Designed miniproteins, single chains, continued (3). Designs and how they scored, part 97

Each design is a single chain, and the fold is of that chain. pLDDT is the mean over its residues in the fold that is shown.

## One batch from the design tools (miniprotein)

Design m11575
Fold by ESMFold2-Fast:
Structure m11575 (fold): chain A 116 residues (1-116)
Amino acid sequence: SIEEILKRVEELIAEARQLGQQGRFDEALEKLDEALKLLVEIRVKLGIKLSEAEREALFLMGAGLALYEQGRYQEAVAKLQQALDLLEKELGPDHPLTRLARVLLQIVQLALQQAA
């Protein structure tokens, strides 16, 4: 059900925050990627097309994650900040995608802070 998927998204975001605080950034980002995929699945199940802003933000979040995997942390932060700014402007600060983008950015920023 949609309610079960939304509950799982909130659980994954909470797990990611905990892992991020423990310095387990790769595991935290894997949880957020799973949450992102579930949020897209909800849209498909509801028959709702993603807006242009949602698609652009999803592209920017994916690009940020790819840059993180390459160790390009400053560039990853820049892409994730663009995604967050777009989502806050177009969908508002409390939208599930906006909250997810914010946590994703916070975790990558922590990883950057610990990078040599």
Scores: mean pLDDT 85

Design m11576
Fold by ESMFold2-Fast:
Structure m11576 (fold): chain A 81 residues (1-81)
Amino acid sequence: MKKIEFSPEVKAQLDRALATVPGEVEALKKEIEKLLSDKTPENEQKAANLFTALGILEAALDIAGYDSSEIRKLIKEFSKK
């Protein structure tokens, strides 16, 4: 299996997200709700990008030994909408 190498930019973003996870989850939830309520192709693409970022964050939290349950719940709730 290929070893995942994080770029300095991605590493910095992950470190920031780990420190602010509760606030970021609430902010992302509101942003996703906005994007899904105003259904345009542009907003659908932005929502897809946010879900990808949440998936990466969830995996990074698990690898780092942090609790990713709030992010998992957010992904599960919005993946069906």
Scores: mean pLDDT 67

Design m11577
Fold by ESMFold2-Fast:
Structure m11577 (fold): chain A 72 residues (1-72)
Amino acid sequence: DIDELAKKNNLSETEKKILIALDNAGPLSARQIADALNISVSTATKHLRRLEKKGLVESRKVGKTTLYSLAK
């Protein structure tokens, strides 16, 4: 449950929305997340790195694109 995960990890509203987007749409680039949330790519990347540090998302490089997904 993304709501419980957000509460447990003291996530911002933006970080919670990122997790919901990843849960619904599968692996997404920082650009796709930025477009979905109407935020800058820099802001999306900052939050994604923070979520990755918390162990909530993981990243994989596919060609020249980095894709993010929910961590196991």
Scores: mean pLDDT 82

Design m11578
Fold by ESMFold2-Fast:
Structure m11578 (fold): chain A 91 residues (1-91)
Amino acid sequence: MEELKEKIAEILEETARRVREVSKDPQLADDLYRLLETAARTVKEEEDLDFAVSIAILSLATGAQAARSKGDEKAAEVLREGIDKIVELSK
């Protein structure tokens, strides 16, 4: 179970990096990076695996909605890909 939390945190950290690379809005990219970095830290510290997965998915979904609202389609796509990776990993 520790290995699964580590992999979820890695996906969040990779997604944060990719958002910064594809986003054309530096403020949005920085806000999303901080959101996902905080989520990755929370996931690593959370004892309840189901709750850790829920936090990760909720953070990515919240980020995707924010990116979509700003018209940043590439950032929104990267965040949705992160959700898909966590869902597959958590099956």
Scores: mean pLDDT 84

Design m11579
Fold by ESMFold2-Fast:
Structure m11579 (fold): chain A 62 residues (1-62)
Amino acid sequence: MEEFRKEVERLALKMGVSPEEAQRLADEAVKIYEELLKKGYSEGVARTAALFYVLARIEERR
């Protein structure tokens, strides 16, 4: 879980998002990831969905 959060933070920072916003996006991505795992989705599906969410939120702000 912590590795995934750091991966999302690094991705957002590389895309020009502020450190504060990168942390918020990482927190939201982790919540989505955990919820999908709890619902019985595979780790790969949960991770992909959470990453897609982060990318969509970054694009909305551009």
Scores: mean pLDDT 80

Design m11580
Fold by ESMFold2-Fast:
Structure m11580 (fold): chain A 67 residues (1-67)
Amino acid sequence: SLLQQARDLIRQAREALKAGDLERAEALLDQAEALLASLPESPERLELEIELGVERISVAVAKLAKK
């Protein structure tokens, strides 16, 4: 399903972040966000949007720490 694809993209973004690949992590989160925006509102979509937001904060913090 598209929800499972979004979840997989967020998981891959988290793995990229752990590997220090901030550009890849950000690109994967952008893909997940676009996919979620194309879906009707649901509790599952909201949960993934929250998880996406948390990962975006983690990427932003990592980018600041790299300087």
Scores: mean pLDDT 85

Design m11581
Fold by ESMFold2-Fast:
Structure m11581 (fold): chain A 55 residues (1-55)
Amino acid sequence: KPDKEKILKLIGEILNVIGDIIDVELSDLPEEEKEKRLAELEEELKKKLEELKSL
């Protein structure tokens, strides 16, 4: 039986990463810095989605 609290926590974390991605895209950071940060955030999102799928 999946832990409801764990599911809700993961969903919240996923939403936070999506928010961070949007913030980076809308920021005035240099393109190289944006690319680097987006790559890191995309990897984090992928890991959290795989964890959610394993529940």
Scores: mean pLDDT 83

Design m11582
Fold by ESMFold2-Fast:
Structure m11582 (fold): chain A 85 residues (1-85)
Amino acid sequence: SLEEKLNELEQRLTEVGRRLAEAYNAGDKAAIERVKAELQSLLDEYRTLKEEAEKQGDKNLVEKANELIERAQRLIDVADRYLAR
């Protein structure tokens, strides 16, 4: 289901955020770049799920997808800040 897919992707976002912090603490710019690419992929998946939720008229899933889009974008911004050092 869309809800199950969103929950799985939310768990992935949490794990990716943890790996971003680990890569930053290690000073591993290559790892930060890989994490950023994975965040961009997740962002694209959230956008696709949002469109499907809108098609189904599920406002709660649309709101949840928007929250995950915002969280993923914030992590991308953090990764960009780390890479600028």
Scores: mean pLDDT 87

Design m11583
Fold by ESMFold2-Fast:
Structure m11583 (fold): chain A 92 residues (1-92)
Amino acid sequence: SKELEEAAKQLQEKLESQGFKAKVEVKGNTLTITLTAPNISSLIGLALKMIGLSLEGFDIEIKISGDTLTVTIKAKNEKELLEQIKKLIEQL
């Protein structure tokens, strides 16, 4: 969806404005956020905030490996994924 891709780009720009190197991708009803920062404490803090902002009923996977945080959010449908991305843009 073009709207999902545009929302993903806005989320990427939001994260980059906070000092993270960010890549945000959408595929179907799945959002993948890849972040790189030398400060692991910042990555952990961001991961916890993302967990707290996740809508109920979503599958969320968080992986921290070295300097990289990967967050995978799987929604039941594209509409719910869009609502989650908009919430992250507004509240991160």
Scores: mean pLDDT 81

Design m11584
Fold by ESMFold2-Fast:
Structure m11584 (fold): chain A 94 residues (1-94)
Amino acid sequence: SLLFILTGVLFVIWLLNNFVFFAAVYKLTKKNPDFYVPLTTYLLVLSGYALLALTAVLIYLQRPGWVAVGILAGIIVLINVLYLLPISLKALLY
């Protein structure tokens, strides 16, 4: 219950952080054409979305594997939040 609520809050923070990060990157790219975000960063973000979608599908099909996939998705979401949050904050404050 508490862990479920914490995971939900972390997911919302991750989603907002991704939108803020990409909006900031878009604005910075317009001001400086040499500003570039590596393809690997975009792929890492997309991997998080793909694993969350897979977890939802497994829950819908009620397969036991959804727990393991959900844990992996949670770890990737946490890594994305920790990795992107300081970059997003610096971009907003600049």
Scores: mean pLDDT 63

Design m11585
Fold by ESMFold2-Fast:
Structure m11585 (fold): chain A 57 residues (1-57)
Amino acid sequence: VSDVVLLALEHELKKLGYSLEEFKELLKTEPDPAKIAEKLGISKSSASSMIAVVKSL
């Protein structure tokens, strides 16, 4: 994953009150993009994109 994409993910997560590590831990307990989207108050497509970036790390 490019540094720009990772930085963009970290910035977006910070706006939602999450660190990258907190988001990784969340994905261990709730891997469903729809439930992540509902929990964070974002779209399912945004949640799926963020999850894909984390899986590429």
Scores: mean pLDDT 79

Design m11586
Fold by ESMFold2-Fast:
Structure m11586 (fold): chain A 57 residues (1-57)
Amino acid sequence: SLLEEVERLLRRPTLSPEEAEFLYEKGIISEEEKERLIKGEILPPEEKDRILERARE
């Protein structure tokens, strides 16, 4: 499922540009969140929870 895939990706220390682009194309993350994830920024738990909630829809 999309949710399971997103949870798996968010457990990684960093995402590839292709993985981040996939989430962006699905409307789950913003362009800003995509750039931050590609750079390997550790997102706060609250922000990760918001991303997961968007993936459930």
Scores: mean pLDDT 77

Design m11587
Fold by ESMFold2-Fast:
Structure m11587 (fold): chain A 116 residues (1-116)
Amino acid sequence: SVVVTESGGGTFPAGGSATLTSKVSGGKLLSVAWVAERPGKGGRAVASISGSGKKVTYGDEVKGRATISMDKAKNTAYLNLSDLQPEDTAVYYQIALVESGKPLLVAGEGTQVTVV
């Protein structure tokens, strides 16, 4: 079975930084996307990366403040958010494409980030 372990959430000061980490076991991580969900506002795309690391995208609201990376050998992805804004307060969900006998889309349980 595929297991996703997420970390790096919490409460952060405006202007600070946060690093969200997501590790996959039970399969090979092929690509990952982070989506931020704010109550009553819906989901917004934050960042995505392919397993090659060559195809990277960022949402307009975090462009220049976000860095996404992947350690393919460790099946781990990282999202760094710098110069945090109060509007970055959200639950951040990882959506991973994982190879485990067949390609599977696996969503993480979400990581709360609060900016004060």
Scores: mean pLDDT 83

Design m11588
Fold by ESMFold2-Fast:
Structure m11588 (fold): chain A 80 residues (1-80)
Amino acid sequence: AEEVLELGKSGDPEAIDRLIEILKNSKDPELQVAAVKALYEIAKKTGDKRVIEPLRDAALSSPDPEVQEVARKAIEELLK
């Protein structure tokens, strides 16, 4: 979780693909929540729109309610 959040703090666009992989494929909701937060931070710093579709998918279809909620909020903030 901490390692995933550090990827977001780096602002590195190359981290986006790794974070999307974690969000889509991880079975750990804590890592998925961290990936949402990291993707949000990168998008906020860089304006990279590649995060929008993965975050929307997580908000609509994640089996974990916390992952759905944090992804939904991230989308709302990025699309304002």
Scores: mean pLDDT 78

Design m11589
Fold by ESMFold2-Fast:
Structure m11589 (fold): chain A 93 residues (1-93)
Amino acid sequence: SEVEKLKEEIEKLDKEATELSRAFNAAVQAGDADKARELGNQLAETYIKRAELYEKLAELDPENKDEYLRQSAIDYAVAGIVKAAADIEAELL
């Protein structure tokens, strides 16, 4: 079903976010400002993509819409925080 496909995409993005988060932290520890900015921006983009998929789930699975929309809002907020943190870390390195 379309709902199952979207859930699989969200699981894939969750795995990508975990890997990008580890890589971002490693770049910060290594003092690599350019790589930290690049990875932080990729991590923020991954959260935005996940938020958009949760919005699609809210339309296709309305019985659970409030939970999906809450998760979407959290993911958008996290994306903003990650991007700001990446920009700050890059300037400090």
Scores: mean pLDDT 87

Design m11590
Fold by ESMFold2-Fast:
Structure m11590 (fold): chain A 59 residues (1-59)
Amino acid sequence: MEEAEKLLELGKKAIEDKDYQSAIEYFTKALELDPENREARYNLAQAKMNLLQQKLAKE
Protein backbone atom coordinates (compact mmCIF):
# COMPACT_ATOMS: atom_id res chain seq x y z
CA MET A 1 0.00 0.00 0.00
CA GLU A 2 1.52 3.32 -1.08
CA GLU A 3 0.23 4.99 2.09
CA ALA A 4 2.48 2.79 4.23
CA GLU A 5 5.51 3.78 2.12
CA LYS A 6 4.60 7.46 2.51
CA LEU A 7 4.38 7.04 6.29
CA LEU A 8 7.83 5.39 6.27
CA GLU A 9 9.25 8.42 4.45
CA LEU A 10 7.62 10.83 6.92
CA GLY A 11 8.95 8.81 9.86
CA LYS A 12 12.49 8.84 8.47
CA LYS A 13 12.25 12.62 8.00
CA ALA A 14 11.11 12.99 11.62
CA ILE A 15 14.13 10.96 12.79
CA GLU A 16 16.44 13.25 10.76
CA ASP A 17 14.82 16.22 12.54
CA LYS A 18 15.21 14.38 15.91
CA ASP A 19 11.44 14.50 16.33
CA TYR A 20 11.24 10.96 17.66
CA GLN A 21 7.68 11.26 18.95
CA SER A 22 6.38 12.07 15.44
CA ALA A 23 8.58 9.31 14.01
CA ILE A 24 6.98 6.80 16.42
CA GLU A 25 3.50 7.90 15.30
CA TYR A 26 4.33 7.61 11.58
CA PHE A 27 5.99 4.19 11.90
CA THR A 28 3.15 2.90 14.09
CA LYS A 29 0.62 3.94 11.43
CA ALA A 30 2.76 2.30 8.73
CA LEU A 31 2.71 -0.97 10.70
CA GLU A 32 -1.07 -0.73 11.11
CA LEU A 33 -1.32 -0.64 7.29
CA ASP A 34 1.49 -3.18 6.64
CA PRO A 35 2.09 -5.33 9.77
CA GLU A 36 4.85 -7.40 8.12
CA ASN A 37 6.96 -4.38 7.15
CA ARG A 38 10.32 -5.08 8.79
CA GLU A 39 11.66 -1.63 7.91
CA ALA A 40 8.81 0.03 9.81
CA ARG A 41 9.35 -2.29 12.81
CA TYR A 42 13.09 -1.59 12.89
CA ASN A 43 12.66 2.17 12.54
CA LEU A 44 9.91 2.19 15.20
CA ALA A 45 12.25 0.45 17.66
CA GLN A 46 15.04 2.92 16.83
CA ALA A 47 12.73 5.93 17.30
CA LYS A 48 11.54 4.60 20.67
CA MET A 49 15.12 4.05 21.85
CA ASN A 50 16.16 7.54 20.75
CA LEU A 51 13.16 9.10 22.51
CA LEU A 52 14.01 7.24 25.73
CA GLN A 53 17.65 8.39 25.50
CA GLN A 54 16.50 12.02 25.17
CA LYS A 55 14.24 11.67 28.25
CA LEU A 56 16.92 9.89 30.30
CA ALA A 57 19.43 12.67 29.53
CA LYS A 58 17.17 15.06 31.47
CA GLU A 59 17.00 12.76 34.52
Scores: mean pLDDT 80

Design m11592
Fold by ESMFold2-Fast:
Structure m11592 (fold): chain A 65 residues (1-65)
Amino acid sequence: ASPLVRAVARRLVAELPDDFIVRKAAADMVAAPDEAAAVRALEEALKEASGRSAEALREAIAALS
């Protein structure tokens, strides 16, 4: 993963360390072959997220766009 993708993933986990959806999205981002695939992982996680988790995932997508 790119340095930007890793930085965004670390921020997500730091903000919501006990959120399973966010933690899975962060892991999937880092495993992604490119930045576009990392964004797709975040978009997939958003389908199951709500409230603060959804807000954090939207911020992550914006940071990578």
Scores: mean pLDDT 83

Design m11593
Fold by ESMFold2-Fast:
Structure m11593 (fold): chain A 90 residues (1-90)
Amino acid sequence: KAKELFNKGLKAYEEGKYEEAIKYFQQAIDTDPDSDLTPDALNYLAQAYAKLGKYEEAIEYLEKALNHPKASDGDKIGIQAQLNDLKKKL
């Protein structure tokens, strides 16, 4: 289930296993792209890419999160702030 994959991604992310976290978050998104979890999964996917110094990929996934139909207004504010910070690194 998408939620189980998302939780595995969170655990990997907390352990500093960013490449493993990316795999689980991608699997969660692929399992249910329209899920309420998908904006959060996209955001964490972007954060994991940023931890690996992959800023271009991080920006791409944050933009996907920002434009997701299930992203709340609060999510969008946080994502926009992250995008602005990340774009300074390019």
Scores: mean pLDDT 84

Design m11594
Fold by ESMFold2-Fast:
Structure m11594 (fold): chain A 78 residues (1-78)
Amino acid sequence: SMKEELERVRELIERAEAGEELSEEEKEFLEEFWEKVKKEWEAEIVDGKATEKAKELYETVTKAAAEALARRRAAEAA
């Protein structure tokens, strides 16, 4: 399910943030998930409709990206 996919993405991000080296398979999963989210969001924009699913995917991905960027900037300033 999409909920299980989102939970796996969060788990992988948390593991990477903890300093774990993700496997090639896990990295591919994240890349495939991002492409899926992008395609879903673009389709909803074109149709002029935003589903709850598209909103949830978009918000989860953008929040994770913003948090990752903030952490990177904090590390660079240290």
Scores: mean pLDDT 64

Design m11595
Fold by ESMFold2-Fast:
Structure m11595 (fold): chain A 66 residues (1-66)
Amino acid sequence: MSPQEILETTSREIERALEAGDLERARQTLLRGSRELSETIDDPDELDRAVQELSDSYRRALERSR
């Protein structure tokens, strides 16, 4: 799975979990996605950027679920 696919899939899963009100599932999905990114991306700067994008997606989804 490419980094872009991990970001897209994980963000979508987080949004669905938060839409369902499942905060713990959303958090677990975020942690799993971050781990998959760290296993896929060798460059530390690229990894930090990808993890930040995932965190931003989580924050946006959390705000929308309220």
Scores: mean pLDDT 81

Design m11596
Fold by ESMFold2-Fast:
Structure m11596 (fold): chain A 101 residues (1-101)
Amino acid sequence: MEAEKKFKEGLKLFEQGKYVEAVNKFGEAINILEEKEKKSKEELKLLAEMYENAGEARKKAGDLAGAIEAYRKAAELYRELGDYERAEELLAKAEELEKQL
């Protein structure tokens, strides 16, 4: 899957400390999945993981506003998947960053 390939490329860039480049690759992966008319439960879970990692990369890149938006999107998707614990964790991360703005 092209989206998964872009996501893996973004994860490698993140591991290398190339946070801006990682953000761009995660954005490409997210756009590919979001453009799909129908998404499987597995694709929704992958999309949630993409937004979560995009939030971490944006935070590391100093884009706190973008990180907050990404964490909130990931939390919404995890809630739809029934993963309320992970959703609450991501909302707490977003709230903590909002206190810094």
Scores: mean pLDDT 88

Design m11597
Fold by ESMFold2-Fast:
Structure m11597 (fold): chain A 63 residues (1-63)
Amino acid sequence: TERQERIDRAVKIVKELIEKLGSDFTTEQATEAIKRELGVSEEEARRLTKEAFRRIDEERAAA
């Protein structure tokens, strides 16, 4: 679905931020990057940021 594709994109953006900035980046920085790269509203970017962190946490927990 289009929503799933946005979530996958948001996960990639957050992983890229982790690679560039390490763990010191804020949720606001992640939200801003998602908003800019995906062209979504602030509300949607906030949702995608939370979902992306959840997916990354699940991936690490399942390792």
Scores: mean pLDDT 79

Design m11598
Fold by ESMFold2-Fast:
Structure m11598 (fold): chain A 75 residues (1-75)
Amino acid sequence: MTEEEKRVDELFDEAIEKAKAQGREDVARTLQRVRDHLRALGMSAKEAVYTLYQLAYGFGDEEIAEKLREELEKL
């Protein structure tokens, strides 16, 4: 696993755990499924982070979305 792949996994894990902590099990399950699908497609770290950003923004998690936006600017 590359450092970039590990970073993407860490960002997904953080978003999933936050969703679970908020009682949003459907959101957590969706994020897990998306992560597994993106891995299967072999998408780049930048594409994976952008996808997670779109989902976090759509779910109304502004804190995670802003963090992911900053990560995208570094990629």
Scores: mean pLDDT 78

Design m11599
Fold by ESMFold2-Fast:
Structure m11599 (fold): chain A 75 residues (1-75)
Amino acid sequence: SAEEAKRQVEELAAKAEKEGTDVAKANKYLTQARELGLKSSPEVQRHAAELLREIAKKHKQIEAAALMYAAELER
């Protein structure tokens, strides 16, 4: 369901944020969140994009990747 997909995206975003200073691990979770978002409804895609933009504000090391993936989810 959309609610289940949103929860999984939130879990992946939280894991990426936790690993923000470990760029390789953070990027793994960002990529998984992007893939799940793209395969989901537009509502879940927008939710994923917003979460990734929030991660970008908090973690400079992964800002570029997070913003790029957020843009892909929005378009």
Scores: mean pLDDT 82

Design m11600
Fold by ESMFold2-Fast:
Structure m11600 (fold): chain A 79 residues (1-79)
Amino acid sequence: SLEKRLETVEKELREAVEKARDDPQGLQRLIQAAKEFGDEENARFLERVLQAAKNGDDELIKELAEEIVRRYLEQQAAA
């Protein structure tokens, strides 16, 4: 089930990266908003999504998907 979850998250994140390529300004505005509200962790995450979108970095997309799944599992373990 973990491998299937990772595959699903990677697919969804890849679609989000494709949308970010179509509207990089929109994602940049979200990054700035996160920084303004002191959410540096989410700002850094969104910045990596923007980099993956601009550079076509497939390895970064996989890394981001693994991070999402890891955070989800940590939340489930804490519940």
Scores: mean pLDDT 76

Design m11601
Fold by ESMFold2-Fast:
Structure m11601 (fold): chain A 110 residues (1-110)
Amino acid sequence: MAKLTQPPSVSGKVGESVTITATASTDALGKQPVNWFRQKPGKEKELLIYFNDKRAKGVDERFSGSKSGNTASLTISDLKLEDEAVYYAAAYDEKDGWVWGEGTKLTVLE
């Protein structure tokens, strides 16, 4: 089965930027657009970015997405303590259906 691989954790300081990556295990999955979701403790997954680089409605401009080859990136600029959450990548594979990354825990330090 195709997979999206994310780092288990990233950290950054308040006011800095962090980038979270998701890498597709196959070229077929790697050609698919990637969506990014945030999940805070006790809450549902919230869509942040769709089609690699488009912000969802109501999402802060500090969040941006990009994709190069088989690697999608979520960048969060001007980090705030409230950004601490688990971030998930997801892409649709024609053979495997929706493929979800295992999530990246973002820790924000002061």
Scores: mean pLDDT 89

Design m11602
Fold by ESMFold2-Fast:
Order: C-alpha cells, then sequence, then structure tokens
Structure m11602 (fold): chain A 76 residues (1-76)
C-alpha cells in the first residue's frame, strides 16, 4: 500500500535510519537490485514519490522511485 510505504519511509528519514532497500527496475529486464542507503528526503514530482538517499556502495546520492521499492528493512 503506497500510503503505508510513504509513512514508513518518512519515519526512516526522520530517524536517520539506514535501510537495506530491494529495488525493481522495470526498464532493466525486471531486474531486482539491493541498495544500502541513508534516507535523506521524500520528494514528490508529477504525482510520483521519490526517496532521495545516500548510497553507501556507490558513494553518492540516488533517487529511488517509491513505487519501485519492493522491500526495505532497518539495518542495525
Amino acid sequence: MLPAKLAALQEAVAAKQRLLVAYHDSKNGNKKSLHVVDPLALIERDGKYYLRAYDYVLKREVELEVENILQFHALP
């Protein structure tokens, strides 16, 4: 449910909670990727929601479309 997902991600942003994110890129052969991210902000553009986060593997900020986030879990 998108509203519940948004609320949980907003809570993670507020708590500065590091996340393991399972992400689905439909444009790349329905490939699933894993991201370890520090969530920075939730943003809305043109009716879509994006999680702006710092990716610890890539060492840069990324924007993940919330609709394509399959799962996310708090890391210790």
Scores: mean pLDDT 80

Design m11603
Fold by ESMFold2-Fast:
Structure m11603 (fold): chain A 82 residues (1-82)
Amino acid sequence: MEAEKERKELIRRARAVAIGLIARERGLEEILEELERMEREGVPEEEIIRRLEEYARRHLSEEEREEIERRIRELEEKLEKA
């Protein structure tokens, strides 16, 4: 079931992107500085994704997390059509 694993990984990457966009929209300097440092240091994407997921749990509001899950649901619908 490699397709199922790929789908889960794609969804995790999409969630990380959504978290990063919300952080930029809010001007959340702490996470933005951390992301810039991680990118500069060549940190693996998997570690960046884990850090963003942890950040969302600690720092994002209920409304912001709901917006992320809405975007993820839209992605899941598109994957079901493909």
Scores: mean pLDDT 74

Design m11604
Fold by ESMFold2-Fast:
Structure m11604 (fold): chain A 68 residues (1-68)
Amino acid sequence: SEAEELLARAGEALRRAAEALEAGDHQTAKSYLDEARRLAAELERLGDTLGAAVARHEADQLEKQLAA
């Protein structure tokens, strides 16, 4: 489904953000977090409110590491 594809893409963006954070590349990490949040908004538009919430929660956790 479109929602399953968007959720997989959001997960990949979050994984790339985490890798960039470990490498100290905060600009790349922010770019992937922005992509994950965009995909979460698309999930919510399609009615996958749980998928969107999970993706946003993961993005929030990584963003806290970026801000620390």
Scores: mean pLDDT 88

Design m11605
Fold by ESMFold2-Fast:
Structure m11605 (fold): chain A 79 residues (1-79)
Amino acid sequence: MEEFIEKQKEDIKEYLLKLGVSEEVADRIAETFAELMKAGKADEARELSRRVLEAIQNLSPEEAEKFLLEYADELRKKL
């Protein structure tokens, strides 16, 4: 499972970077996803991934960064 989680983390980071999200924010979102997966919170990790896709479709890169950071921070409080 570790290799799978690391690959998904990298994919999320690359996807966010491709869409104009900063490297610092992309790293934080991808790390939050990996931590949720490692903690057995697969449903929360999947929801974070869905929110990434939704934000990118509907928001500017700057708005997406703010939204996703707030959401990731809320999920991290449960870790």
Scores: mean pLDDT 78

Design m11606
Fold by ESMFold2-Fast:
Structure m11606 (fold): chain A 97 residues (1-97)
Amino acid sequence: SNIEKGKKIIDEARKYFEEHGDTMTKEEAIAFLRDFANKLIEAFKDDPEFVAELQRLADNAIAQLEAATDPETIKRIMQGFIDAARILLNKAEKKKK
């Protein structure tokens, strides 16, 4: 299901971020965020509300990353986006029930 695929995508993104987040450059963080967002968008392509909100969240996070000047800020922005994606997935799961 889309929910199960979304959970796996978020779990894999969290694991990657835990392993690489402390050494991630701004360009690597933006590339990682875009890849992560695109995987979730593809998994939920039949849910236009999910896609629109995730695109909005991704655009905001990328803008913040482009303005970031320190590793701690990059890490905080990335963690915030992963958490926001999880919250959005939980909302989608509740609608399915």
Scores: mean pLDDT 85

Design m11607
Fold by ESMFold2-Fast:
Order: C-alpha cells, then structure tokens, then sequence
Structure m11607 (fold): chain A 79 residues (1-79)
C-alpha cells in the first residue's frame, strides 16, 4: 500500500539523516541526495504524489539529523 511505502521511505530517510549527521555530513547534502533518490525511484507516480513523498522523506531526514545532534552518544540502531 502507498501508506506502507511512505512509512518505509520516511524510516529510511530518518536513519540516513541520523547516520550522516554522526558522520559529519552536512544536512543539506543528505537532504539533496534523499530528495533526488526518492524522486527518481517514484518517477512513475503522479507529480503531486511524488512531491509528497519527497517532502516526507526530506522532513524525516531532517528529524534524523536533529535527533543525532540532541543525542550525540546514541548508537544508530536499525529496527
């Protein structure tokens, strides 16, 4: 289902943002890479649906980066 695909994408983006922040990679660099990857993977979707997925993934990546800054000693643990 679309909702499940979106949830998985947001989860992946969150962890990517968290890992990148711990590695010292600039947040805007990670956001740009994630936005491109999501847009390319979902190029077959209508523009509005694709834009919504890109926005959700970018927001999740930013939350991941914020989590890393707030929890510097936390280890990235994949579910």
Amino acid sequence: AMAAARAQMERNAFYAGWEAAKAGIPEETVVAVIARAVAERHADLPEDERAALVEAAVAAARRGAEYAKANPDAVVTLP
Scores: mean pLDDT 79

Design m11608
Fold by ESMFold2-Fast:
Structure m11608 (fold): chain A 85 residues (1-85)
Amino acid sequence: ERIKQLEEEVEKNPNDWRKWKLLGEEHYREKNYEKAIEAYEKALELDPNDATARALLEGARNRLSGGHVALMRTILVYLEGYDFR
């Protein structure tokens, strides 16, 4: 609902970094971290000095990639310690 409205707003004004940041926040709230990352990256392309958007992007990346990358890294370190190959 709110996400649809924000998507329409960024389509009408794709240079409004505030709307992109709000769209990312709504996706983050819905735990859709992939779309949150996309929206925050777009907001930062438009306003690179927004420390809040950067922090939110890092948070979303940690939620999505941190779990996958940390899990894969842990498995690789575990296998490496057992001389698997």
Scores: mean pLDDT 72

Design m11609
Fold by ESMFold2-Fast:
Structure m11609 (fold): chain A 62 residues (1-62)
Amino acid sequence: TQQALDDATKISEELKEPAAAGAKRGREVAKNLTDPQLRADAIGQGARDGVAEGIKKKEEEK
């Protein structure tokens, strides 16, 4: 439905800041890694953790 699409868009935008913060934390971890693949994995994991934290905070504000 249109409402579901609007809600999904709003959630995606609200998760951009948590994802960016998580990716930033992942980059801090990646600074100590020499393998490019492990660096990419650390940054990606940080972003995923940020999204999870954002979802949890959003649920707490219900």
Scores: mean pLDDT 71

Design m11610
Fold by ESMFold2-Fast:
Structure m11610 (fold): chain A 71 residues (1-71)
Amino acid sequence: MDPEELEREVTVALALMYRGIGEILKSQGKLEEAIESYEKAAEIASTDPSPEGKEVKKEAEEKVKELKEEM
């Protein structure tokens, strides 16, 4: 595995982790903190041009919009 391939895998994994943290925070009613975690997931996912990265970004952005409407 070359550094570029490894970086791509790490980027997707990190974005998924922040998305997961956002879900946990949302379940605890910590909406502001959940929004911050989803925004981080979207930011990280935006650096990955793969279909997987685009999907994670879209999901994270949709979650941010939904949570802002709940606040």
Scores: mean pLDDT 79

